# Designed miniproteins, single chains, continued (4), part 109

Each design is a single chain, and the fold is of that chain. pLDDT is the mean over its residues in the fold that is shown.

## One batch from the design tools (miniprotein)

Design m15796
Fold by ESMFold2-Fast:
Structure m15796 (fold): chain A 96 residues (1-96)
Amino acid sequence: SNEEKAEALVEIQKQIIKLINDLLEGKISLKEFEAQLDQMIAELESLGLNDAAADVRRLKELVKQYVAGKISLKEFILRYTGLMIRMTGEAFELLA
């Protein structure tokens, strides 16, 4: 159902927040972070949530750019916030 898909997307957003915090605190490697996001992408695609899957791919690349020192903290926060708002909107659309 669309309700179950929205719940899955909300849970994935919660897991993303935890994984970013764990990565920045040095609790997990970038490789482990990427592997976990790739599993989330596969789950979203299996649910037919292709737009949400694309947003998680964008988030993965954004975090990689930030960790590599290619973008500033200000730019990271701005773009990260925008992607999280998009994913929330995708969950909201499923419930409309």
Scores: mean pLDDT 89

Design m15797
Fold by ESMFold2-Fast:
Structure m15797 (fold): chain A 75 residues (1-75)
Amino acid sequence: SIFEKLQKNEELIKEMIEKAVEELKKEGKLSPIAKFAAVAAILGGVAEGKSKEEVIKEAIEVGRSMEERFKELVA
């Protein structure tokens, strides 16, 4: 199951989240919505069996995109 796969990779998921969040923070793009999107992308990537490097890269890109979309919605 997806849940069992996520549970087995709990420590790895924590590391991925920390790295993606820190990168978004450095860019000034760490809103609650961007953070949520990055975390969701990590969980999905791990469930799909993607590499750590690919998951982190995609999470940062998703967080970045969601931040831009959120700015458009509140404009």
Scores: mean pLDDT 80

Design m15798
Fold by ESMFold2-Fast:
Structure m15798 (fold): chain A 99 residues (1-99)
Amino acid sequence: SKALSADELAKRNAVTQELLKRLKELEKKLGRIPTEDEIVKIALEVYKENRDKVESYVLKEAILEAIRLYGIINNIPVEKMLQIQEKVLEAIRELEEKE
């Protein structure tokens, strides 16, 4: 689908903001930018908490968008950001296949 419904857009935005908030809180706790694995772990937690409330395709898009925005805010190189997004999608796929 080329466009999300208003409800899907609202859910997408809410999840994106939730993950961004958690990443910023983790950054403050660590006193540094989280590692790729730390970002993947938080993204997977957000996925698990929202998987029964949000359609999988919307949830995945929301999580990837949060990572993209977080990378822009912290000047993370594009190559590293794409690698983090790939690791997140792989972790989600493994979770879906196991459960």
Scores: mean pLDDT 86

Design m15799
Fold by ESMFold2-Fast:
Structure m15799 (fold): chain A 111 residues (1-111)
Amino acid sequence: MIKVKKVTVDSLRLTPESQAFLDKLPPEEQLDVLARTARAIAEAARKVLESGEFKNLDDLAKAIEQAFAEMPLPVDVVATLTVELEDGKKYKIVVRASPEGAEVIEIKELP
């Protein structure tokens, strides 16, 4: 069993296609899209933390994908998360999330 102590959102990056889409919007709509995206990512991270316990790292990845998929994003983003476990281990997890769903593309143990 893996027990999650903390989830941190380290970075959010728009895909080039999403950035090009955003650049065509009026400034007020750009800010709305960015605010909604940040809020959705924060809420997805909170849901993962509230679940707390997972069978293994694959179950954690599935839970992250589900949490991000349940929070509809207006654009495609790549989010980098640091997940800290109760045993002190930390993992860098990279998630690609879009309006269509989410996929964990990288999991790396941090020193």
Scores: mean pLDDT 82

Design m15800
Fold by ESMFold2-Fast:
Structure m15800 (fold): chain A 74 residues (1-74)
Amino acid sequence: SSFELPKEPPSKEEIEEAIRAVAKAIAEKADAETMEKLRPYLLLIEKARKDNEKDPEKLAELEELIAKIEKEEL
């Protein structure tokens, strides 16, 4: 059997933790450095939103947002 160390796809628990971390940072008016550290969590949240979205227009917007986060253009 092949053994891999995949952290993705993200678990429900990882997504919930990511949501909590981002919500806390927003509530605390986090600086740019803190927001940069949260970029991986933002990516997980947006990917999870895409997986549950059925509207093609919203899917395209989410894919563009994900691409911008991955390219550090956000």
Scores: mean pLDDT 65

Design m15801
Fold by ESMFold2-Fast:
Structure m15801 (fold): chain A 65 residues (1-65)
Amino acid sequence: MKELERDYLLALLRMAEALGMVRVKEERGNTIYLGGFSDEEARRLAEELGRLYEERAGIKVVIEE
């Protein structure tokens, strides 16, 4: 279950990156570093979704400039 949720959440992240909303700066194991946000709203949504990624898939999201 967590593995399937992880795969879906990662697919959503790839879609956001393809839309230019965010950039994946680095991946270390289960930690993903995000930055390069298109605007302040995209950054705020990434912070909110980061909590869901950690709770549902065990992925830690770190927001960088």
Scores: mean pLDDT 75

Design m15802
Fold by ESMFold2-Fast:
Structure m15802 (fold): chain A 101 residues (1-101)
Amino acid sequence: EVEELLKKAEERFKKYSDEEKKLTVEILEEVAAKPDATAEDLRALGEKAGNKLTIEIADVMRNKEKNLELTMTVSLLIYSTLPKEKQEEFEKALKEELEKL
């Protein structure tokens, strides 16, 4: 199941440039800093920025049953924007977390 979610996230990200992914991470960090922020707030920021990836993530976030898909999507997005040395640390942390499932 987790491997299918990772593949789905990778296929989604292939449509977007590194610049669009980086902007999406910045928007997600802004929303995460606000404890009362909703999926609708995230969607509105994505629409304002013209960032389709942010809108897709907001749509996943609106469905509580897709919490794992949301977590995997956001994690992989952050991973794709990290420098190589930090990507290795992230892969190790993700693997340890997946082994608990």
Scores: mean pLDDT 73

Design m15803
Fold by ESMFold2-Fast:
Structure m15803 (fold): chain A 79 residues (1-79)
Amino acid sequence: SSMDQQLDQLSQQIRQLIQQGEQAKSQGDTDTATQLYQQAAELSGQAFDLAKQRLPDARDLLDQGRDDFRKDVDDKIAS
């Protein structure tokens, strides 16, 4: 389905942004790493919104997953 394709594309983009952020951080570019992690968090929010449209009965679990991902990203930025 088109929604599954959008979720797959968003997942790929999120993974790429996290990898680029980790690379920037390893090079001491904390500003670039922070921007990349924040972009990953934004796309993750979009992915969870699409997932909630596809799985409406799972909204509470998806909201928790979104919060957990945001916390993980914030921890990466803080470290």
Scores: mean pLDDT 84

Design m15804
Fold by ESMFold2-Fast:
Structure m15804 (fold): chain A 71 residues (1-71)
Amino acid sequence: MEEVAQAAARVVKAALDSGDPELIEKVNRALLALDQGRRAEGFRLLSEVAKQLGMPDEAALLEKTADELAA
């Protein structure tokens, strides 16, 4: 769980550091989903951001976590 939280934090930071408004918007949508208890959606969005940022390890971990949380 700490590993997933750290991966999510790294992806959020990388997206904000990129200055890409599309990635920043997607991160904001992911964080809102997580805050609202839509954890599978939130991690799925962060996985997509990680893929666009070239972070394959974080993308794979977040995608797996989203799949495991989906009903």
Scores: mean pLDDT 85

Design m15805
Fold by ESMFold2-Fast:
Formats: sequence, structure tokens, C-alpha cells
Structure m15805 (fold): chain A 92 residues (1-92)
Amino acid sequence: MKVDEEAVKLVEEAKRLAEEAAKLFAEKPDDMEAIKKAKELLEKADALLKEAAPLIQQSSEEAQKKVKEILAEALKILEENKEAIEKGLELL
């Protein structure tokens, strides 16, 4: 498999998990099972980003640019839901 394709795929999956986690914290703030699932999704997203790091370093400039755009979108979603995430994590 091409390193560029794998790096982008891992980062896109990490973004998807972060979005799902943020949604669970925002929509189900009092649901302990939902909060636990959201935490697991964030931990899985972090693991995928760690796996992607060496692949990103070896990838093309175009792939690195795309990765930066995806990461920026993910960070924006997490920042917009920061209060819900912090409140949810304090319940655990």
C-alpha cells in the first residue's frame, strides 16, 4: 500500500472517532455508558494518530498538507465541544 494513502486513511479515521466522541459528550452528557464510549473513542483516535505519525513523516508534501487540513478540522470540533468533553470526563 502507498504510504500517503495509509497516512491519510488513519488520520481520517481518527477524525471520525473524535467527531463521534464529541457528539456523544454533547448529546448525552448524563449518560455514563455514552461518556465511557466517548472516552474509548478518543483513546482510539489518539492511538491511530500515533500509528500515523511515522507514515506522515515519510509521505509526500501533498499528503502532509491534506493531513494538516484533516487535523485542523478535528481540533476545531474538539475545541467547540471542550466544555461538554471536560464535564463528561469529570463524571468518570
Scores: mean pLDDT 83

Design m15806
Fold by ESMFold2-Fast:
Structure m15806 (fold): chain A 77 residues (1-77)
Amino acid sequence: DDDEIIDEALRKVNQAVAAGDYETAAKIFEEAAEKLKDNPELASRLYYAASLVYDIAGKTEEAEKWRKKADEYRKKA
């Protein structure tokens, strides 16, 4: 169930963010997007979320990489 994958990812992201571990939070969004890549609209949103979290973490190159991947999946939706 896509909703269960999202709910679990958000629960883990909240835990990582509370710990100040933004890189782990971004990776959780990446893993959720990979699990949901057969749903391009949802995968796109999750890759974009990973990009935003990398940007907050100061990882500009990784943020750009995942933003581009989000754009690719948005085109498939």
Scores: mean pLDDT 84

Design m15807
Fold by ESMFold2-Fast:
Structure m15807 (fold): chain A 88 residues (1-88)
Amino acid sequence: MEEEKRKEIIEKAKSLYDTAQRLIDEARSLGEEGLAGGFQYAADLAKKAIEMAESGENIERAEALVKGAQSYIDLGRRELERVRAEKA
């Protein structure tokens, strides 16, 4: 049970990290350094979640960091969509 939950958190965090890297590149291509910074913060949260889950320490905190990374990505995606519409 603990191993399965840990594996799920690591997989989610790795996916969020990869997504954040792509969104950083996209935000920068649009000249949106503030958005790129927000996605970088999401990437940093995802990396911390991976480190915590891999160490086997405080799985609840690792899960909270994954939720934080997802929240920053979701908010940044909404703003990125607004920017795309405005610059179209």
Scores: mean pLDDT 84

Design m15808
Fold by ESMFold2-Fast:
Structure m15808 (fold): chain A 67 residues (1-67)
Amino acid sequence: SAEEAYQKGLEHLKRAEEARKAGNPDEAGRHLVEAYQAFEEALKLDPSNEKARKLLAEVRKQLGLPA
């Protein structure tokens, strides 16, 4: 579901922040990619999810992708 995809994105974003804070940039990058995919899926299933759209833009920026 869209909600499940959104929650998966949030969990990976949290893990990315924890990994970055622990000095594990490679692990943080892996979680950012998973968060990107999850938020993109959430928006495909529910395009009205404004929070997912904003978080996807933030994750894109952190990955060096255009917003």
Scores: mean pLDDT 83

Design m15809
Fold by ESMFold2-Fast:
Formats: structure tokens, C-alpha cells, sequence
Structure m15809 (fold): chain A 87 residues (1-87)
């Protein structure tokens, strides 16, 4: 499960602050707050374990751009749906 994967990532992470951040991301994902939490955590793993800073930055930037586009488009669709229901 995703929860088990987060536990393994936390156990493999020696930095206590990074561990804390991963725990907060996992909690936010469980609560439905962060839709890109897994991709952010994966980018962190690539940077800290694989030392592949280039790919980690590219993945993080791509995830953020996708999140911004999805948020704007999704919000606009939801607003239109609500307006139709109130008419």
C-alpha cells in the first residue's frame, strides 16, 4: 500500500526534518489535501538517495505545472456546475 511505501521511505531517510516532511505529506494525502504528494516525495527520494538532482528538479517542476493547470481547469468546471444548479 501507499502507507507502507511511505513508512519504508521514512525508515530509509536519516534526516529527521526530511522524515517529518514526508510524514506530513503522507498525512495530507490520506486526508485528500495534496494530490501530488507522492510525486513530491519521489522527487525528494531521487535527490537524497540517488543524488540525481537534475531529474528530481525536472519531476518537481513538471508536477507543479500540472497541478496548477489542473487546479484552474477543475475550479472553473466546478464553478460552472454550481452556477447551473443554482439557476
Amino acid sequence: SREAEFEEAIAATPDPLVREVIREIARAEKEGRLYIAVEIAHAGYLATVEKDYEKARELLEEARKKAEKMTEEEIEKIKKEIEELQA
Scores: mean pLDDT 61

Design m15810
Fold by ESMFold2-Fast:
Structure m15810 (fold): chain A 113 residues (1-113)
Amino acid sequence: SMMEELRKRLEEAQKQIEELEGQVKGLEKGREDAKKVPDVYKEVEELLKRAKEALARAQEAVDRAQALLDEGPKNAEEAKRLLREAEELIEQARKLISEAMKAYAIAYATALE
């Protein structure tokens, strides 16, 4: 059913947000190593800030979709729209995290050689 599909999408979105938030925390902890290359440090800081903003907005959309689905099938189309918004924000966050990881790899290589 549409409600079953939407609940599965909600569970998957929540899981992906939690995984990406974990990656952001890991990168923030490793950020001290990037301080050795100031331009890379600033780039990583900005990318992680933008990723955190996207994940926060995705969580808000997921929370609203959950509330609508819990009220029943009458709001399923609005819940679907919010889940699509959350999924787009999750992909944006994933791209930003990937770019931050690349910047960290460059900083690490620069510090060694």
Scores: mean pLDDT 84

Design m15811
Fold by ESMFold2-Fast:
Structure m15811 (fold): chain A 100 residues (1-100)
Amino acid sequence: SMAALQKKLQELEERMAEIVREGIERGTPMREVAERMAELAREAGLPELAEEILREMARVVEVTLQNREQVLKQIEAHRDEKPEAAEEAERMLRMVELTL
């Protein structure tokens, strides 16, 4: 049933959003956040989604490492205007760096 699949995906998205939010607040490494999200996808019977999550995490890590200096400049440039958003972005960057 398409309706049953949509409900499962919505519930999964809500749980994944909570994991990401908690990970940002706690400074959890992005790899651990991605692995927990992938585990939830597998438990929901969506192994292809789990593979996509881990692949996307690897891509984000690679891009961030290649553009680390530019990303840091962007975070710092916005710190005075949007300190809360800058702190969140800095926490996300730390999460990526901890996957090294």
Scores: mean pLDDT 80

Design m15812
Fold by ESMFold2-Fast:
Structure m15812 (fold): chain A 97 residues (1-97)
Amino acid sequence: SMEEEEKLLRELLEEGIKLLEELKKLIEENDMKKAAELLKEWLLKQLKRVGELSPELEKSIKEGAEKLAKYKLKEEERKELLKKIDEQIKELEEALK
């Protein structure tokens, strides 16, 4: 039913906000290894839940996370990323209203 789909969407939006808040904290702490692991685990969980996780996609996500974990953010890149995360959180919060 549409009501079940709306409930699922609401739960996904709430989970997404929580993920972005945790990601923001890790980026503020310059912990790119934990940020990459958090994003990897979340993506794999969502793709598995919707039945879209292929071995090729899993490998690509793991390789992407390894590259991200080794990435050294410049101060200007960090500020822009934090701004984008704040904007995305606000957009998701507005979608829940």
Scores: mean pLDDT 83

Design m15813
Fold by ESMFold2-Fast:
Structure m15813 (fold): chain A 95 residues (1-95)
Amino acid sequence: KEKVVVTVKLSAEETRELVERAKTEGLDKAAEELAEKAVKKGKEAGGAVKLVMEVTPSMDVETAGELGREIERKVREKLPEVEKVTVELVEVPEP
């Protein structure tokens, strides 16, 4: 029962850019681009999709979480065949 898990990882810098984009353009639009990327990778893997978003203590973690949920929703809608879609927020220290 081994299926490939595709991991899409966002650095703290990339997560911060998406959070700012969500605040200016809305969650739906900010999530769409990353959801499309995850969908493309998920189609190739056929198993599961995992999104890892690095966050820092100074970041708007609430908005990052809402973005993650919106991305999960969009990926699940476009790829109902994948077994699992997971979003993980990983706290990293500011350099």
Scores: mean pLDDT 77

Design m15814
Fold by ESMFold2-Fast:
Structure m15814 (fold): chain A 71 residues (1-71)
Amino acid sequence: MEEIKELYKRAKERAERLKAEVADDPFLQKTIDILIEQLDKAYEKNDLEAIKRVESALDQLEAGVARRKAA
């Protein structure tokens, strides 16, 4: 079992890095800001399922950004 704090830090770091990568895309930046806010709220409530949902959303967003750059 992974500590919620470690999952939170990892997901937040991923979101911040992705936000920096898409600095030229205001809509993706807003989406990432919303995910960071959801992640902060999930951590305050110790909601492991909510943190995992944000991780899943980040996985999909990262895949979409990578495909857009490759195309």
Scores: mean pLDDT 80

Design m15815
Fold by ESMFold2-Fast:
Structure m15815 (fold): chain A 66 residues (1-66)
Amino acid sequence: GALERLLASVLARKEALELMKKLWEEGAESVTGERVSETKYVITYTKDGKTYETVIDGLELLEKLK
């Protein structure tokens, strides 16, 4: 429902920001975050010359809380 999408959006944003902060603190050479949908972010980062990509899915985060 609409409330679930709103909660998932808030959770995804919070988790994305926390992950980006942690990656910078752990010595990532670059960190970028892009909102790809209402409830999803893609975090791209480079560490030790390798590039990684992680999807933050707010709907999956919401399911884990229930």
Scores: mean pLDDT 85

Design m15816
Fold by ESMFold2-Fast:
Structure m15816 (fold): chain A 117 residues (1-117)
Amino acid sequence: SRREESRRLARLLLLALRGDAEAEAEALALEAAWLERQAPRREALLATQSAAAGMEALLAEDEVALALARLARWIAENDFPAEAQEAGARALLETLVAGGSADEAVAAGIAAAEAAA
């Protein structure tokens, strides 16, 4: 299922943040495969909705990608140092691995980034 695939991706990304190059390569391959499968749907959503709303609707089937995109948007709206960005990403991924929702993961990521800033 996509939920199981998203949890696997979260674990791989957490290992990659710890310096595991093999986990990073596997995470990138898994996301590339998912994006390829979603290409026709992405085109349709972006044509019928605002780019932001269309992207969130597309990513709603991928809790890891949705949570990371929402955290990245929040970071882009604020000027946070790299250490704060890493702390946010780590807390987000740890929340998803523990079975938290995308909303819970984003909230944890924001709180961790603010604490590290």
Scores: mean pLDDT 71

Design m15817
Fold by ESMFold2-Fast:
Structure m15817 (fold): chain A 82 residues (1-82)
Amino acid sequence: MPMPLSPKLRELIAKNIQELLEKAGHPEEAEKAKEEILKSKTLKEAIDVAEKTLKEAGISDSKSASMITSALLRAIGELLDE
């Protein structure tokens, strides 16, 4: 069953994925990922969007999983610092 995604956590995930893609040299894909993640209603949808955008940027499945995990950990860390 899909878990609800808080607006704050959604924004933090979008921000961290955008920053990782921009640093990797994919600013257009970074902006697209941010917009699509901000439309997500569940954590599963946010992860699926991030995976799709990273694949469109030419990032491998293993690297994509690592980047998504890193972004989620950063987002949770920032949420706990509120």
Scores: mean pLDDT 79

Design m15818
Fold by ESMFold2-Fast:
Structure m15818 (fold): chain A 87 residues (1-87)
Amino acid sequence: DLEKAYKNLKKEVLDYLRNVLGVSEEQLKIAEEQLKEVEKKLKTIDDVIYAARIIVARIVVGEKKHVFDLTEEEIEEIEEKFKKLLE
């Protein structure tokens, strides 16, 4: 069930940002808007997971680009920074 999986993933991403990383209300609103746009365009659960991970990474490292405007190189850089922040 893609809809249920997305709902659970969205909750986990937002809870992680709020309770573990302690991001601002402004950053949470950006994450929620990006997740809504992901929901409209993606058709598989793997696509949703990938996009959610990129949204979390870009919020944490201060990127403000929409997930769909990122290059593969920018995605890789953001993921590497995300890994370091979780260590």
Scores: mean pLDDT 70

Design m15819
Fold by ESMFold2-Fast:
Structure m15819 (fold): chain A 75 residues (1-75)
Amino acid sequence: MELVEEGRRAYEEGDVRKALWYYLKAGSEAARQGDLDKAIEAFRLGAEVAREAGDTEGAARAQGAADTVEAAKAG
């Protein structure tokens, strides 16, 4: 997914806010298309970069999104 690659590049450049934005966008788009596995992975990546940067609110938001998609898949 191109959005995930953009998120990785932003993180490597030190722009955690931009990386989180791309990962959240990638997760939302994958979920909208019904690709729940891709959505979970993208949201988990967002949560990881936010946690590493000390963005507790961003980490909680991304993790909550991943948990929601996992619950939907488990039904």
Scores: mean pLDDT 83

Design m15820
Fold by ESMFold2-Fast:
Structure m15820 (fold): chain A 64 residues (1-64)
Amino acid sequence: NEEELLKQAKLEVSGNTATVSIPTSHHEGLKKLADTLLEQNGVEKGKLLSFEVTKEGATIVYEI
């Protein structure tokens, strides 16, 4: 399921921020999935700016 979640996850890079959207509300592994997506796209992450989880999914924002 992690590979399917990575395919459904979205990465948006804008200025000094990277935003990852993952279509799951599971807290376990969400940050690791976001980190993997950033690495696969050659994005080096800095400070975690926000981590929000709703029933629809997770939104994770990093400074880059």
Scores: mean pLDDT 77

Design m15821
Fold by ESMFold2-Fast:
Structure m15821 (fold): chain A 67 residues (1-67)
Amino acid sequence: MPKTVEVEAEGVGDTPESALLQAIKEMVEKAKEAGLKNPVLTITDVEIRKEGDKYKVKVKAIATEAG
């Protein structure tokens, strides 16, 4: 079986897009720390919430090795 890891990250930003981008970047780093060299993320869940004047995004994905 190819090596797979579940990764989850949260992002916070002034827009949903900036918060989502932050979360995706953190998930890629977590996948690399878990031993993947070229992680491919399959997003399984995304939650977007507005908290005050900021957006908070929680993302879950399955990370697999590319190639």
Scores: mean pLDDT 81

Design m15822
Fold by ESMFold2-Fast:
Structure m15822 (fold): chain A 95 residues (1-95)
Amino acid sequence: SLKAKLKESLLSEIKKIGGDKVYNYFEKELSSDNDIKAFCINLRSITKENNNPIVPAMLLQGGLRDELGVILSTKQAFSLVNTLLDFCKQYEKLS
């Protein structure tokens, strides 16, 4: 399906930005259509409330450090958030 292809493209890009541990985390987090939709609603809400990607990038850096022991640079965190936001925009159009 087009949704499956879009998810595969996202996970490939996540792996390039953050490596295998971050890839495995998001593969698990985004396992079903309902999980993806819930994730995208939450990410969009956080971004809209703060009118910028800074807060979601900081939350992502903290979460990945605390849960996975992965330390992302500010550049990697921003790249990851922007990749996730773009994915969510495309995925929502397919509903």
Scores: mean pLDDT 84

Design m15823
Fold by ESMFold2-Fast:
Structure m15823 (fold): chain A 65 residues (1-65)
Amino acid sequence: SSELEKEIEELELKLLLYEIMRDSNRYMAAVTTNPELRAQNEAAVELLEKKIEEIKKKIKELKEK
């Protein structure tokens, strides 16, 4: 349905945003010489990867309807 397609589209957009945020934090962790900032950015990457997997799971469930 068009409503289901719109929900999937909104989740795919949200997924893209979280992937961009993950990649940004990963880059910052790689270039920083500050161990505290490195640890903070690495922790942010781990949190974002969990959110990304949850969104992917939800998209899959909606597509398998």
Scores: mean pLDDT 89

Design m15824
Fold by ESMFold2-Fast:
Structure m15824 (fold): chain A 75 residues (1-75)
Amino acid sequence: MKMGVSYYQHPADPRAVILGVANEKGGAVVHFNVPEGKEHLLPELVARLEEEAPKAESPEELRQLAIDLVREILG
């Protein structure tokens, strides 16, 4: 399976985001709210996830990695 990172902004609240991440070990979906004024950091989050996601050995590790990067970049 090729790796993929995608996100969807909720139509009623653009700060409510659903993030999908997948690698050869599986996939994970994370729901989070973007802090006000940090929406411009979503492409940076995607780029960092594309770099780091191949290192995850399980769907649970992939989910935790996504959560950790959301907190690091969007804090």
Scores: mean pLDDT 78

Design m15825
Fold by ESMFold2-Fast:
Structure m15825 (fold): chain A 111 residues (1-111)
Amino acid sequence: HMFRSTPLLPALTPEQADRFVEALRRMAEILEKDDSPEALEKAIEYLREVVGPAFAEAVRRLIDTLRETHGASVKEIGRALKALADALRRMSPEERQAFVEALVTRTEPVP
């Protein structure tokens, strides 16, 4: 627990990290079945409701980076998110928490 954390990292717990991994997996499943822009927005909204706005915005920025830097399609984004979720599932709780914290920090949401 860190009172001095920025709004980006205020309450990351092991339980939140676990929920984030599960939410990413479900998001990937949505995008595998429907690669429309509407499905992508629904998946991000689902993530926002499960793990909060800071994590959802971090994932949105990651998606924007993949689209801008690599020209990734929504389908490719879905596969990347599935690979990320699978990798996170195989990590220890401490490694998973550290990775999720680093991801949120690296993709810092700027209003």
Scores: mean pLDDT 71

Design m15826
Fold by ESMFold2-Fast:
Structure m15826 (fold): chain A 93 residues (1-93)
Amino acid sequence: MDTKEEILERMERLKELNEYLKKHYKEYIERNKASKEKQEEVNKLLEEIEKLIEEATKKIEATEDPEEAKKILLEMLEKTRKLYDEINKILEE
């Protein structure tokens, strides 16, 4: 069973990955001269992902149950995956 500390370390790595992906999407948008509307939609989804990571981290820090912390992590991962899929769909249009 993962400890709360190990789950928080995984959250930190996910935050770093999200910062990397934000830079990657920004560079992609600039290279492909995407419309301002697509840029605004992608930025809004990236902000939503950042908020989900922040909220999940705070909930994990507040719980004393490692199993609850793991559920919060997994739910956040499912939600953020769907948002990344939406960003990719917008950029492929």
Scores: mean pLDDT 81

Design m15827
Fold by ESMFold2-Fast:
Structure m15827 (fold): chain A 67 residues (1-67)
Amino acid sequence: LSEEMENDVRIALTRMAASVAKLRLLREGADPAAVDAAMDAVVEEAEREKRALSAEEVERRIRELLA
């Protein structure tokens, strides 16, 4: 795969992990707009750094941004 395709895969995996974290946070009563903003920030960070984040790391990063 090209570097571009590898980056696309990393971003897709990060977005999937962020979607799972979003559902958990929304069930805990987090503000939907704040969760969406934090999720976008985490995905943008992963895209900039060209790395996939684990589901646990994505959830931790989102929670840090919401604090």
Scores: mean pLDDT 76

Design m15828
Fold by ESMFold2-Fast:
Structure m15828 (fold): chain A 100 residues (1-100)
Amino acid sequence: SDVEEFLKLFKKYTNGKYEPPPPLAEALVKKAKELGVPLEVVAEAVALLVAEANDEPLPDASKEVRELYEKVLPEVKKKSKDLDGLEFLLELIEAIAKEM
């Protein structure tokens, strides 16, 4: 299952500290597949956002994904009202897809 693959990747990048609710994971996977964004990229970007939002050390994400995340984050923050909301995460994936 793509959802199971995403959850394994997310657990790797969050060091098992955070577990997204199943509906959230399903929505992220669906959007990633619709936009052609690799699940690894989505897992790394969401892990970076979660770490930053919780004032924690950033995960060992790839340099390319970290640079892409940093480039798109200001636009996503401007559009979103909630840093940890599903809508914010979907906007992040769409912004990443536009730069790929």
Scores: mean pLDDT 79

Design m15829
Fold by ESMFold2-Fast:
Structure m15829 (fold): chain A 87 residues (1-87)
Amino acid sequence: EIEELRKKAELLKMLATSARQAVRALEKGTPEDLELARQIFENLKAILPSFDPNASDEQLLAELRATAQELENQYKKVTAEAKRIES
């Protein structure tokens, strides 16, 4: 169903954007950016419960990068699928 695919695409885009924002914040490493990254991480953890709360900053950065890339890939696939069905 096209409506379900569009809703899924919107969710994936939101999650991918949030994950990328957290990655950038962790890379900057200012106190304000670290607090922003923690807030984003907690929001993502509520949706993606597989996140390890005991991971080091290095492991969290790697996990967030991988998650953002996967969400971006899924968004592209879902968007392409929706276009194919509409065609």
Scores: mean pLDDT 74

